# Designed miniproteins, single chains, continued (5): the designs that were tried, part 68

Each design is a single chain, and the fold is of that chain. pLDDT is the mean over its residues in the fold that is shown.

## One batch from the design tools (miniprotein)

Design m18345
Fold by ESMFold2-Fast:
Formats: sequence, structure tokens, C-alpha cells
Structure m18345 (fold): chain A 113 residues (1-113)
Amino acid sequence: SLIPKSIEETLKEAEKEVSKEVFDYLRKIAEYLAQKAANNLTALFLMETVLKDKRIPSPALKLLYAMEAVAVHLGLGKEVIENLSKAIDALRNGESDEVILDYLKKALEALEK
């Protein structure tokens, strides 16, 4: 599997929490960042630490925080990090799917450049 088991398990729980379109973008971003982290043990350890944090009750928020931590650690561009942070704030504050999707789309586009 191109995705660590911990991410795949958290994705299954997030799929029950968010809309299909939001979930599809979360999965794509998680797959990109997991691939970039594959040869970086510190990035993988940061990801696991966030995903196991029982203080974060939302599986979708766990994924976004884990993705942000990996992006910061790997030194990915400002546009990736800022849009992930905005997606976290939007989801945490219960903003509409349209707002969450706008930030997730921008983060994915920045990752694919």
C-alpha cells in the first residue's frame, strides 16, 4: 500500500464524517504527502503522533493536522501549508463544504505544481 495503515484506518473513519467530495480531496492530499514522507522517518513519526492523538476527536481533523505537520517538516511551499491551515480552521469552525473544498483544492493544486 502506498499509504501507511494508520492513515488508511483514519481515512475510513473520516469517510463517515465528511461529504464524499471533501473525503476525495482529503484522500488525494494524504496520498501525495504520504508518498513525499515515505523516505523521511521523522515525517512518518510526526504523522503517527498526530493520528494517535486522542485529544482530536475528528478523524478528518486528525488527517488535516497530520498532513500540515508533514508539509511543514518537509519544507513544502507556503501555499500548501497556508491552504491546509485554512482547511483545518474551516472544518474546526463548521464552515460549509464549499469553503473547505476551496482550501483543499488550492492545497492539492499547490502540491501538484
Scores: mean pLDDT 85

Design m18346
Fold by ESMFold2-Fast:
Structure m18346 (fold): chain A 70 residues (1-70)
Amino acid sequence: SSALEALLAELREALIAGDLERAQRLAVKMVLQGHLEAALAVVEEALRTARTPEGRALAEKMIRSLRALL
């Protein structure tokens, strides 16, 4: 859906910007809306494609937070 696509785009932007708090808030919102797998996939892709150590560390923190919600 367009709403899910917008949330995924915002999550990607927060991860690129290194905004952990915004990324966590968006991920929680997506989980509450039933989109946990989609949020996790975006964060796992961010970890795989990260170009900086800081980007990898942020993605790893996000994966840990999302898996804690499982």
Scores: mean pLDDT 82

Design m18347
Fold by ESMFold2-Fast:
Structure m18347 (fold): chain A 96 residues (1-96)
Amino acid sequence: MSYKERSVEEVLEYIEGQIEAIEDELKNNPDDLEVRREALIKLEALLLVLEELKKENETERIDELIERVKKLIEELSKYVNDLEEARKKAKEALES
């Protein structure tokens, strides 16, 4: 049984895929408030994970993904006044 440690590159590729899935869901459901709230919670959770990765890794790709997530959060927060609740839920999900 060969054990291979997951690389930071593989983690970042997974996170990028999650961001793209969220963008696609928002594009396909532009007037769905529940989809926007769910996306905001997921994006806040991804931001927390990326900020933790940045503390231990100095990669331009991490900074690029952080900026991309922050931009999406800013755009969504204009339509959903639940930013504080989304941040709370994201933190609780990561501590579970």
Scores: mean pLDDT 75

Design m18348
Fold by ESMFold2-Fast:
Structure m18348 (fold): chain A 71 residues (1-71)
Amino acid sequence: SLEDFYKLVEELVKESEKAFNLKDDEEIRKLGESIIKELEKLKEKHGTKQNEKFFEESIEKIRKITNEALA
């Protein structure tokens, strides 16, 4: 269902926080870019006006996690 799909995206974002336990800045950047790319693909396939903010907030959260891991 659509609700199950939103939960999967939310779980992906949460699991990404664990994955940013990397020591190499380049690997951290690549991981962040890969996750954002997958979220953008999901937004293109399943995006609607009702869920646009959800996808944008999820993408921005990954950007923040990536930047924090690089700090």
Scores: mean pLDDT 73

Design m18349
Fold by ESMFold2-Fast:
Structure m18349 (fold): chain A 77 residues (1-77)
Amino acid sequence: KEEEIEKLVNILLSIADTYPEKVTEPVTDEDIEKLREWLLGKKFIPIDEFTRLVRKIYEQLGKEKIKELVKKAFEES
């Protein structure tokens, strides 16, 4: 469980690192909900849009926020 969470977090961070630009617009509640729905398998996001979304959240809110969202998604599944 913890191993799977950490593995997914590391994959998401690696994806974020592939986005070539800093995303300076503020993270919104809609951004958080969009990532949550994707983690629950309820939403498809195109790879370019998904990569930008993860980079935005990671750069502004950090690894801890990504890990929190992944943990909550696993608890809801």
Scores: mean pLDDT 80

Design m18350
Fold by ESMFold2-Fast:
Structure m18350 (fold): chain A 83 residues (1-83)
Amino acid sequence: MDVTLRVVLTLKDSASQEEIDKSIEIVRELAKEAQERGVKVEIEVSGRTITLTVTGDPHDIGELITQLRQRVPNLERITVTLL
């Protein structure tokens, strides 16, 4: 059964614009990898906050969240909400 989650990444308040742009680039790459596994990913960016709306298999989404935690630089917080 597919689920839809909202995943909100908050970058550190000390992050420069260049660091924010780098974090967004990595999030987009991870989203592409998840999409290849059949996960639907919508990305919205507002300042230092990156919001993903993800739909798919819970195990594939769990892998994406794990990769986000491990690979996104300047990450302060990640929040996951079931929609």
Scores: mean pLDDT 87

Design m18351
Fold by ESMFold2-Fast:
Structure m18351 (fold): chain A 87 residues (1-87)
Amino acid sequence: MTPEEVAQELKDRAEQLYQEALELEKNNGPFERVVQLYQQSLQLYQQAVNVLRGAQGDSPEVRQREQELKQLQEEIKKRLEQRKKRL
């Protein structure tokens, strides 16, 4: 597999875990499991960015993926903080 193919596979898996976390959160599933799925999604997305950066260096595509990851991290943080405040 090329590094770009590996990065895409990691990103696809990260997106799958993120969707599982969102679905579990919407169905008021266990908070600890939601946190684990979000954390695993972020780890895989970070790995995808790192693999892509290794292949392309500091490219515009890598910079865009890093910004997407940063936005996802902030969204997840806000969602988890909001859920912790529920009774």
Scores: mean pLDDT 83

Design m18352
Fold by ESMFold2-Fast:
Structure m18352 (fold): chain A 66 residues (1-66)
Amino acid sequence: MDLVEGLAERLTEVPGVDEALARRIAEALVEAAPLDVTSPETRELLLSVPGVDPELADRIIAHLSR
């Protein structure tokens, strides 16, 4: 299974994340791996993605940290 594809599918479950944004986030997270989803570095990385605001970043972290 493609790590980017699998992660993008999980990210589309987050309200406010469409397929295009999910792919951008998934690519950034996979490229930065290994990465602790709950770390400040992960939040900073998410905020660096165009289309991700602080509220959306926090939702993504909460969803992935299950």
Scores: mean pLDDT 77

Design m18353
Fold by ESMFold2-Fast:
Structure m18353 (fold): chain A 71 residues (1-71)
Amino acid sequence: PLTLPPEARLSEAQVEAVIADLEQSLREFGQLTPELRQAIDRMRDRLLERIRRDGTITAAELRQLVSQALA
């Protein structure tokens, strides 16, 4: 999902799947710190608010919020 073109529209289920994959990858490499977990949770809340308002979000918006959470 993160490799989709920037204009691609993602549903809530697709966004949750991407977040789950991200968390799993971070766990596998021992990089899921409590601070990063909190950042991911905040990112999820922002993404879900946008999806509940608009029905979907773009892949570009998802990438931007993921990049901000991982910084």
Scores: mean pLDDT 77

Design m18354
Fold by ESMFold2-Fast:
Structure m18354 (fold): chain A 89 residues (1-89)
Amino acid sequence: MPELLPVNLAPLSPVERAEVLAEAFKRAGVEPKLIRSGDERFVEKMKEAGLNAELDESVRGIQVAFPSAEDAARFSQELGRLARELGLP
């Protein structure tokens, strides 16, 4: 499955990362096929936002599978805008 995380969210807590990603998906109008992370709190928050998320202890960081390349591009654009609003690179 394609992995795409063009923005480094390392300065954020797992909960803040989940909030930023959920908002990016909402703004983009994109439903991910699957999100994987080794952080249980992050996965729990993603599920609370109505997104398909799975705890995978082997995953370092966040993995996202998109339905299409167009959806991935749209998400990346909105994530980049949010990162800029938050002062992230």
Scores: mean pLDDT 77

Design m18355
Fold by ESMFold2-Fast:
Structure m18355 (fold): chain A 104 residues (1-104)
Amino acid sequence: SDEELREEALRLLEEAIRILEEAIKESTNDTVKKALKAVIELLEEARRALEERDYERALQLVRIALQTLEILLESPEISDKVKELIKEAIELLRRARELLEQLL
């Protein structure tokens, strides 16, 4: 159902935010921390959009977050541990994107 898809997408966004908060804690590079904080802000906006059933806005915000994280993975300033956390967040957000596309 649409409600079950919405609830699962919300859970995936909350889990991705938690993992990215851990990535900030594990990072020693201020530029990387700032980029990760910006992504968390995008995902908090996506979560609010989902709560309001604005699926188009939520999907757009998740897509921007994914692009930002994928670019960040190419950075030489990222430690292996931070890279693995970002990869976990990307996989959760890819699942959230697929669910959001089903809601449109």
Scores: mean pLDDT 91

Design m18356
Fold by ESMFold2-Fast:
Structure m18356 (fold): chain A 90 residues (1-90)
Amino acid sequence: SREELIKEMEKAIEEMRKAGAPEAEIYYAEAVLLKEKGEPEEEIKKYLKKAIEAASGKEKIVAEIMGKAILGDPKAKEEAEEAYEKLLKE
């Protein structure tokens, strides 16, 4: 259910914080959570902007593509997956 998904996402974000995940990844996860909660696009964009600002180099480009994907761009969804996998291989 949506409530179960939201609780799992909130737990995952807390685990990311405890593990010392990069701020960019945490802000992006918060944006995804806001989308699942049905928050306005304006609030989602605020967290996406924070994620991009916290990222550096290649991570900034990935954050920008992932932000477009979360806002519903179908092309950005494929680009986000490719960019994320490429980043992980480096």
Scores: mean pLDDT 75

Design m18357
Fold by ESMFold2-Fast:
Structure m18357 (fold): chain A 60 residues (1-60)
Amino acid sequence: GLVEEAEKLMREAGANEDAIEGFREAVENKDKERLEAAAYSAEEVNPELGKKIFEIRDSL
């Protein structure tokens, strides 16, 4: 699913496990504000990752 694809892209981009765990927590808690901030940060480095995080936010 989208969450698994985003996690894979985060690992490929060099994100540490703490960052990935924070992302999972934001998804689980439906924290749209945290996901939006993560998407903007990701978009500057990897536009495809940012787009997927926005899609995850919008699906919640």
Scores: mean pLDDT 81

Design m18358
Fold by ESMFold2-Fast:
Structure m18358 (fold): chain A 82 residues (1-82)
Amino acid sequence: SYKEELARRIAAAALELPKETVIEALINAGLSREDAEAIVERVYAHKDSLEKAAEALLAELERLGLSEEQLRNILFELRKLA
């Protein structure tokens, strides 16, 4: 699905950045610090497998009820800080 592809791109961008930079990007995209830290922890738990990191990210994003537009904003903010 498009959300799965978007989650893979977000995970890939996040794993190229320091954890604190990713947290900052997520906050800039409108997430709370607690939600940003939870996402980063889950993604980095699978840093050696992009597919598993993307699946973990997608599950967390769905739990938070984020829209495709919000996911695009996250990707934009990550790329802006890279």
Scores: mean pLDDT 84

Design m18359
Fold by ESMFold2-Fast:
Structure m18359 (fold): chain A 82 residues (1-82)
Amino acid sequence: MLGREMYELSRRGAEAIRTLGEDHPEVLELEERGRELEEELRKLGIRNDEEFLEWLKKEDPEFYALLKKEKEEQEKLLKELE
């Protein structure tokens, strides 16, 4: 669940910054929630994105597979824009 919450928050944060701007109160609330989730990950010994993905692969392999697919789709879209 923690990994899925981090993903949803990251996605919502990116959308909010793009649509509302980085100074908007909603963006600030999402940043605060992100810090809370980062503290939970730090308690588990997870310090960076690489360690997070290794942990996620072990604890939630289904969601890890979904994130890999999302990354591949995003990379494909970025290439099509160039």
Scores: mean pLDDT 74

Design m18360
Fold by ESMFold2-Fast:
Structure m18360 (fold): chain A 98 residues (1-98)
Amino acid sequence: GADAAALRELADIEEETAKKARELLKQGNVQGAMQTILDGERRALDIAARAGDDITVVHESVAITVASRLLELGASKEQVEDLVKHEEAHAEKYRARA
């Protein structure tokens, strides 16, 4: 099973990512918010992989794919807001598993 310390680290990264992305969206920096989400998901993937949490690795890999594609296509503010909500939900889920 996943290490509780790794799950707490995942929750912390996702919470920090969501907070930074929301701040950037408030400033009108949609691309910066999108990049922040992508960078946060990449950090989460590295933590999950190091911890041997295969389920979280799959989950974060999908999130990175979605975020990368939206960045390539030029994400709208509404799409980035939806991703921030998704990050907040993931943080809560990791916190609950820890």
Scores: mean pLDDT 81

Design m18361
Fold by ESMFold2-Fast:
Structure m18361 (fold): chain A 87 residues (1-87)
Amino acid sequence: SVEDLLKEMEELYKKTIEKIRGKSYEEIRKIIDETKKEVDKLMEKIEELMEKESEEERLEVKKRAKEIHDKYLEEVDKILEEIRKKE
């Protein structure tokens, strides 16, 4: 279901945040790139399921996916800022 895929995306982002803590910039970039590939696959599956839904429902799902992604980016930025402060 779309709900299950959105939950998988959120869990994937949380695991990525845990993986990048205490890593070098090079390792963080590699981990983030791998996460992006997996997220892109999940988004493709979400889009396929949403083809049968109304425009309003598709927009709501896109909004929820964006909120999950934005929260992930905020946490990544905090980790990168912590690394910057130690240099």
Scores: mean pLDDT 83

Design m18362
Fold by ESMFold2-Fast:
Structure m18362 (fold): chain A 106 residues (1-106)
Amino acid sequence: SSRLNGLINLTSDLRDKLLENPTEENLKKYIAALKELVRYYLELGLPTLPYLIDQEIEELEFLKTILPEKFHPSIDELIELLERVRAGKATEEELAPNPEIEELLK
């Protein structure tokens, strides 16, 4: 899917920007893109969804080792959300579409 590839690439690019310049704005954009990517994985009904979520959680845990501690609460909230998605317990509100991400996609 061109949308799937676009979301994967956008999420990766925003992660790189966050690492280069760790600001609240870059963190918010990265979190929003990752939430939209996971929402799209759910819409596609991918059988590999648990594996994909586990990979994203591992990446977030790694980011905590290199990002300033002031950003750790937001990352921890996202990890908890992804764990609830994996368990089938996330609400639609928690994964609501973000119009800002649509503006960044092409």
Scores: mean pLDDT 85

Design m18363
Fold by ESMFold2-Fast:
Structure m18363 (fold): chain A 100 residues (1-100)
Amino acid sequence: AEKIAEANKALQELRDAMGRLVDAVERLKAGDLSAIPEVEQAIKEVREATERMEKLADELAKSDDPELQKLATRIRNAVEDARSMIEEAQKLVEEAKKAA
């Protein structure tokens, strides 16, 4: 199933980008202001990954295959989680810049 393999790879790329964002955010929360540009870069990477995921979910949702439709739902949920993470990270960057 080529489409399932593509979707799993793309989900892994999103998870990897989200992991980098979490690591950068945790350093920023610990008071490391040098993490600001790393958080900003990670936000861009997660955003780009979510845009690719949205396109893939739209394609999978048009399939008559119930397994591909379930995968589209899983991708949409991961995108929502990623968007929430971006919003929180952006807020933390703004607060850190005011403290500097």
Scores: mean pLDDT 84

Design m18364
Fold by ESMFold2-Fast:
Structure m18364 (fold): chain A 69 residues (1-69)
Amino acid sequence: MDAIDKRAKEVAKKTGLSFETAKKIVEESEDIAGDVAASNRDTLSPQQLHDLATKTFEETLKKKVEKEK
């Protein structure tokens, strides 16, 4: 399995969501985190970009999970 599939399985297990729903949420959260990091590439150091991407991913994932009812 790739990293997205592994993360989706963990999210599904923790939240009770289907694997398919969890995978979509993980993929969307990765895309948003990547876009935010890319838009800040010229202003932030590599370490700051990594921290921003990680924070954005976790915050987006949480919000998307909470909307899945």
Scores: mean pLDDT 79

Design m18365
Fold by ESMFold2-Fast:
Parts: sequence; structure tokens; C-alpha cells
Structure m18365 (fold): chain A 77 residues (1-77)
Amino acid sequence: SAEEEARRQAAEEAAERARGMLDKLIEEVKKNGPKMYPKFKQAVDIMKKDAEQDKSSRELVLAVAEEGLKRAEEVLK
């Protein structure tokens, strides 16, 4: 249905916004090193908590959050 398609698009947009936010924070981690990691991790934790409240976008946003954590950890190695 059109409603189902709209919900899918909204979920994809939520995931895209999450990825953009994490990309900016990962750049901060690259520039400022380990001292920025707690800020990054806090943002990811908030993102995961918010995702749990929206069942339609939950899986996509959680996947973005998990990949973001892995990317930040790789930058700090």
C-alpha cells in the first residue's frame, strides 16, 4: 500500500540521517583521537535507544549504529 511504501521511505531516511550523523562524529574521532570516542559512543547509545521506540526503522538504524561503532574502533587502532 502507499502507506507501507511511505513508512519504508521514512525508515530509509531515518537510517540515512543516522549514517550522516555518525560519519561526522567518526571524522571528529579521526581528527581528535580517543578523547572523542566517549562522545561518539554516547551518540550511538542514544541512537539505539531511540530506534527501539520506532519499530518500522529499528533494524535499519541499529545496523547503521553497529557499523558506525566498528568503523570508529578501526579508526582508533
Scores: mean pLDDT 80

Design m18366
Fold by ESMFold2-Fast:
Structure m18366 (fold): chain A 93 residues (1-93)
Amino acid sequence: SENLERALEELREQKERAEELGDETLAELLERAIEAVERLRNAETEEERERARLELEILAGLLGIRAGVAKLAGDEETAEIALEAVDALDRAL
């Protein structure tokens, strides 16, 4: 799916940004999101697709929480990375 390939590209870009900032927690969440999108893309059964979608919904929630915490702390770059990742996942799902 073109939407899944775009999401992978955007998530990989955000992961590189998180790594450059030294935010290991955000980088790990983004890596997990990348792996879950790859599982969704490669899913052969409806059960595999449903499982991958649920995992991505949970990860989007965790990224949203991280963005909120970063925003409250005045960490605008971390918040932007996390929100851009959430937006990429929302468009792909």
Scores: mean pLDDT 88

Design m18367
Fold by ESMFold2-Fast:
Structure m18367 (fold): chain A 97 residues (1-97)
Amino acid sequence: SMEEARRRLEELVKKFKEIYDQLLKAIENGASQEEIDALTAKFARVASEIARVLRELGEDEKAQEIVALTREFYRAVVNKDIEKAKEIAEKLLKLAE
């Protein structure tokens, strides 16, 4: 049902925020590149799951924006542009709500 899809979206958004907080703490504490890469991959996976649920809810444009921003986020992380990565992640979090 659409109600069940909305509940899944709420849980995914909560998980997305938790992973973002973990990623920020890992970067702040100078964690290994392996740990940062693992958290970045986890963040991108949850963003993809959010986009899938948004498509189930008929929000195709919002889902497409999340996919595009997730690609930009990954590029920013690979380029070690942490400020740009944070900016994009905040846009993703706001869009997912």
Scores: mean pLDDT 84

Design m18368
Fold by ESMFold2-Fast:
Structure m18368 (fold): chain A 93 residues (1-93)
Amino acid sequence: TVPRVVIVVNVETGEVHIARPPSVSVEIEQKGKELKITVTAHEPVEVQFIEVDEKGRVLRVSDPVRVAPGETYTKTFPLKTDKEPKIHELQLP
């Protein structure tokens, strides 16, 4: 079974929720109203991004992206805020 990584971005607040196995690293960089998320996999994984509004309503769900061991995947999100993002991580077994 290929592990899944789910990253939820609140485009109104800049809040980010990450559910990932220990074999994946996630780096977040913000420049003004642009949020850059970089996923580095140490095992084969599928990464899915979900964009939500301030009430948690789903605006967009990305197609799952396969990331190979040693590869990185980067996705950029436009935000409606330049406030520092709040990041919440849940490590899956």
Scores: mean pLDDT 84

Design m18369
Fold by ESMFold2-Fast:
Structure m18369 (fold): chain A 94 residues (1-94)
Amino acid sequence: SVREQVQAIRDKAIQAASTISDPALSKLVQDTIQDLADRALSLDPDSVEFKIEVEKLIALLEEMLAYVKEHEPDNTETQKLLEDAIAQAKKILS
């Protein structure tokens, strides 16, 4: 289901965010992922509001991926987790 897909994306994104070496940034990103995912999960998956929350999540994950590529280029596992999460989230909107 779409709900299970959002939960899987959330869990994968939180796992990726937990590996950020700056603990304050790691916590902020994890909390923001949780908030955006929880908002999406509270909405009708066919609604415009649901799509907006998923688009916000995609934007956050893309910013996080850019950060990891610049500051932690050897962290290939986290980059892969983020790329997979972004791809899965984009499929929900297609």
Scores: mean pLDDT 88

Design m18370
Fold by ESMFold2-Fast:
Structure m18370 (fold): chain A 61 residues (1-61)
Amino acid sequence: EEAKLKAEKEQKLKEFEKNFEKYLKENKPSRNDEKEIKEIENALKERLLESFEEQLKKKKE
């Protein structure tokens, strides 16, 4: 169970990063837009990590 959740978390993070990398390559945003997109990516990744951490806490109980 815990191993599955960890693998799922890692896979979702990789997919998320890959989607943003693809977006940057296809759309070639300006340097300012690229910086904003990366900040949004980091914020969303942190929220995703917090969500998985909460799920792990609930499963331990």
Scores: mean pLDDT 72

Design m18371
Fold by ESMFold2-Fast:
Structure m18371 (fold): chain A 77 residues (1-77)
Amino acid sequence: KAEELVARLREISDYLEENKDEEALEVLEKVALELQPEVEELTKRATPELEEEIREFLVEVYERLIAAFEEHLARKK
């Protein structure tokens, strides 16, 4: 799961480097949709500590994705 997520993040980065913003956004949207049911399943079974750890991890991943998109789009103008 995590390894596959990193691979998808790399794919998004590659599209951004090629100035294919639309394709990068499509991959990002697909990743978000795929993670949703898995997060719900883990949260249902998780202790409060594990739930917080999962939440923190997801926030970090999305914040880095948003920052990467913002930087790329700002330079593209």
Scores: mean pLDDT 62

Design m18372
Fold by ESMFold2-Fast:
Structure m18372 (fold): chain A 57 residues (1-57)
Amino acid sequence: MLSGEELLASVRATAPKMSAEQLRDAIALLEALVTHLTGENRRAAEEALAYLRELLA
């Protein structure tokens, strides 16, 4: 499994090259998953969500 830090790094590297539809799908998936994460993993997922939302804006 990816750590939260690895997930965040991967999102930062790949998200700028994603389509708007792929970004929306990724946001929806992470929003569902974040409620089941704890500690550092939840914090990293929340940061990844903020980054993805900024790219859509």
Scores: mean pLDDT 78

Design m18373
Fold by ESMFold2-Fast:
Structure m18373 (fold): chain A 85 residues (1-85)
Amino acid sequence: SMSIERTLELLEADFRAVLEEYGAELGVSVEAILTDPAVRERLRALIRERARELHAQDPSLDEFAAELGLEFPVRMLAELERKRR
């Protein structure tokens, strides 16, 4: 259990850093990404575009898997914040 808690703590910091980067690009706070559905839709559009860019730069990367990977930090941090608050 301590190993799992330490891993989640480390991953939360990484997820937050990713959301800070997304927030900077959208001109919004991390809090807005976590709480505002309109901001979340704008983020989904940004993520889809980035997944397309990744696939264009390296065609060996699956576009759908890239989109899921880019969305994963957002989904995880949102659920962790929702459950702990």
Scores: mean pLDDT 82

Design m18374
Fold by ESMFold2-Fast:
Structure m18374 (fold): chain A 100 residues (1-100)
Amino acid sequence: MSKKELELETESSMGAIYGAVLVLQGDEGGKGVLYAHLAAEYAAMGDSEQAKKLIDKAYELGKKYNDERTKDALLEAAKIAEEAGQKEVAELARKKAEEL
């Protein structure tokens, strides 16, 4: 594992923890943030199919709770996916962020 791969996994995991903390504090908007960062984690691990499913879930939750933080989280997920070489996942995340 390269330092860059470890950094991408750490960044996505920290984002997922942040989203989980928001949900635990009763911030329902944090659900979209959580799923977007989980998508980034799966993308960093090379699981493009799970990453895409989680991006769709993050989009639906962001739309349901009208939470702007989900848009930012999807853009961060796109960056992590692109750095991990998951171009199709990155393009999907950017498209879903633009639709919010």
Scores: mean pLDDT 77

Design m18375
Fold by ESMFold2-Fast:
Structure m18375 (fold): chain A 143 residues (1-143)
Amino acid sequence: MLLRGYSGVRSREEIDRAAAYGFEVVGIPLTPSDAVPEEEALELLAYAKSKGLLAAAEFLDPTEADIRRAKAMGFDVVEIIGPVTEEQVAMVHSFGLLAGGTGGITSEEEVRERIARGVDVVGAGLAADLDPEATLAMIRAAA
């Protein structure tokens, strides 16, 4: 069953918004360029779980060390920003985490491309910020 992610989350207010629209996962950036500080990421993770959401750690190109760190922090998902490979999905699954795909998701075709790579979660940031209902409908129509 494909899960629906709200990506690029940096605040409790964005987590509340994701929950209110019926997203199942929130993505928190852990990439070096867009990283949320670890202490703040742990607070957002705990808050997301308190709302009944899964928490995704977002990376551009996650290493095995990044996935191990995300698991140790208590994340449920590793979410890959941009193109996803089956090798990256298999690596995330080998740690007993769900694999997510985000970045540039604006069409059902892009959702189906991520699903074809074996992701458990499709996340959207900018599209979900602009129109969360249309974004959720698009991900549902592609799944």
Scores: mean pLDDT 88

Design m18376
Fold by ESMFold2-Fast:
Structure m18376 (fold): chain A 73 residues (1-73)
Amino acid sequence: SKEAELRRKLIEAIKNPNLDEVYKIARELNDQRILKIVEELKKNKFTDTIKRMKLLSELREYAEQLEAELAAE
C-alpha cells in the first residue's frame, strides 16, 4: 500500500510539473527510468528547448503508462 501510494503521488507530481517532488518520490521507489529523465531535465539549459520538450513528453508518457497499470491492478 505504501508503494502504491507513492506511485500515485509520482503521477500527480509529473502531471503538475513539480520536478523536485518527482525526483524525491522516484528516489524512494528506486525508479531509474524517472531518475534519468529528471537528471537530464535538470542538466538541460533553456537554449535546448527541443530536447527539453522531448524529455517532458517522455515523462508524461511514462506517467500515463503507470496510471493505466495502477488502474488495471
Scores: mean pLDDT 76

Design m18377
Fold by ESMFold2-Fast:
Structure m18377 (fold): chain A 68 residues (1-68)
Amino acid sequence: PITPAQAEALLAELTARLRADPRLTPEQIETAEAQLRFLLAHAQARGWSLAQTRAAAEAFYAQFVASV
C-alpha cells in the first residue's frame, strides 16, 4: 500500500502544479488541495498501491482543471 511519505510527495507534486496554473483562483486551489488530501487519506486507508493512487490523483487533477 501507499506510504504516508509517498502520499505527501504526490500531494506536494500536484499542489505545485495547481499553484503554477495562473487560471486558477486561490479558492479553487484551496478546494483542489483539500480534495487531494482527502483522496490520498482514502487511498492509504483502503491500501491502494502508489500506481493506483497516482492514477486516481491524476484523473482528479484532469477533471478539476477541465471543470473550472
Scores: mean pLDDT 85

Design m18378
Fold by ESMFold2-Fast:
Structure m18378 (fold): chain A 81 residues (1-81)
Amino acid sequence: STELNTAISQLIQMRLDGTPDEEIRQLANQYVEQLEKTDPKEAEVLRAVTEALLEEKPLPDWVPKWVKFAVERVLEAIRKR
């Protein structure tokens, strides 16, 4: 969905910009609450993405492949610097 894509893109950009984890988690929680109202499955995807970006937890196999691709590229960029 557009909401999920926007949320993931914004969280990724904040992480790349060095935004504090607390601010990223706050924005992620706002998007999760909005997604819970329309698509609870997308809310779970965003929770998994947030944990991957902030704690480097592996993304579950059930998340969409495009999400895994986007997040892994960002984590690789972060690990290099």
Scores: mean pLDDT 82

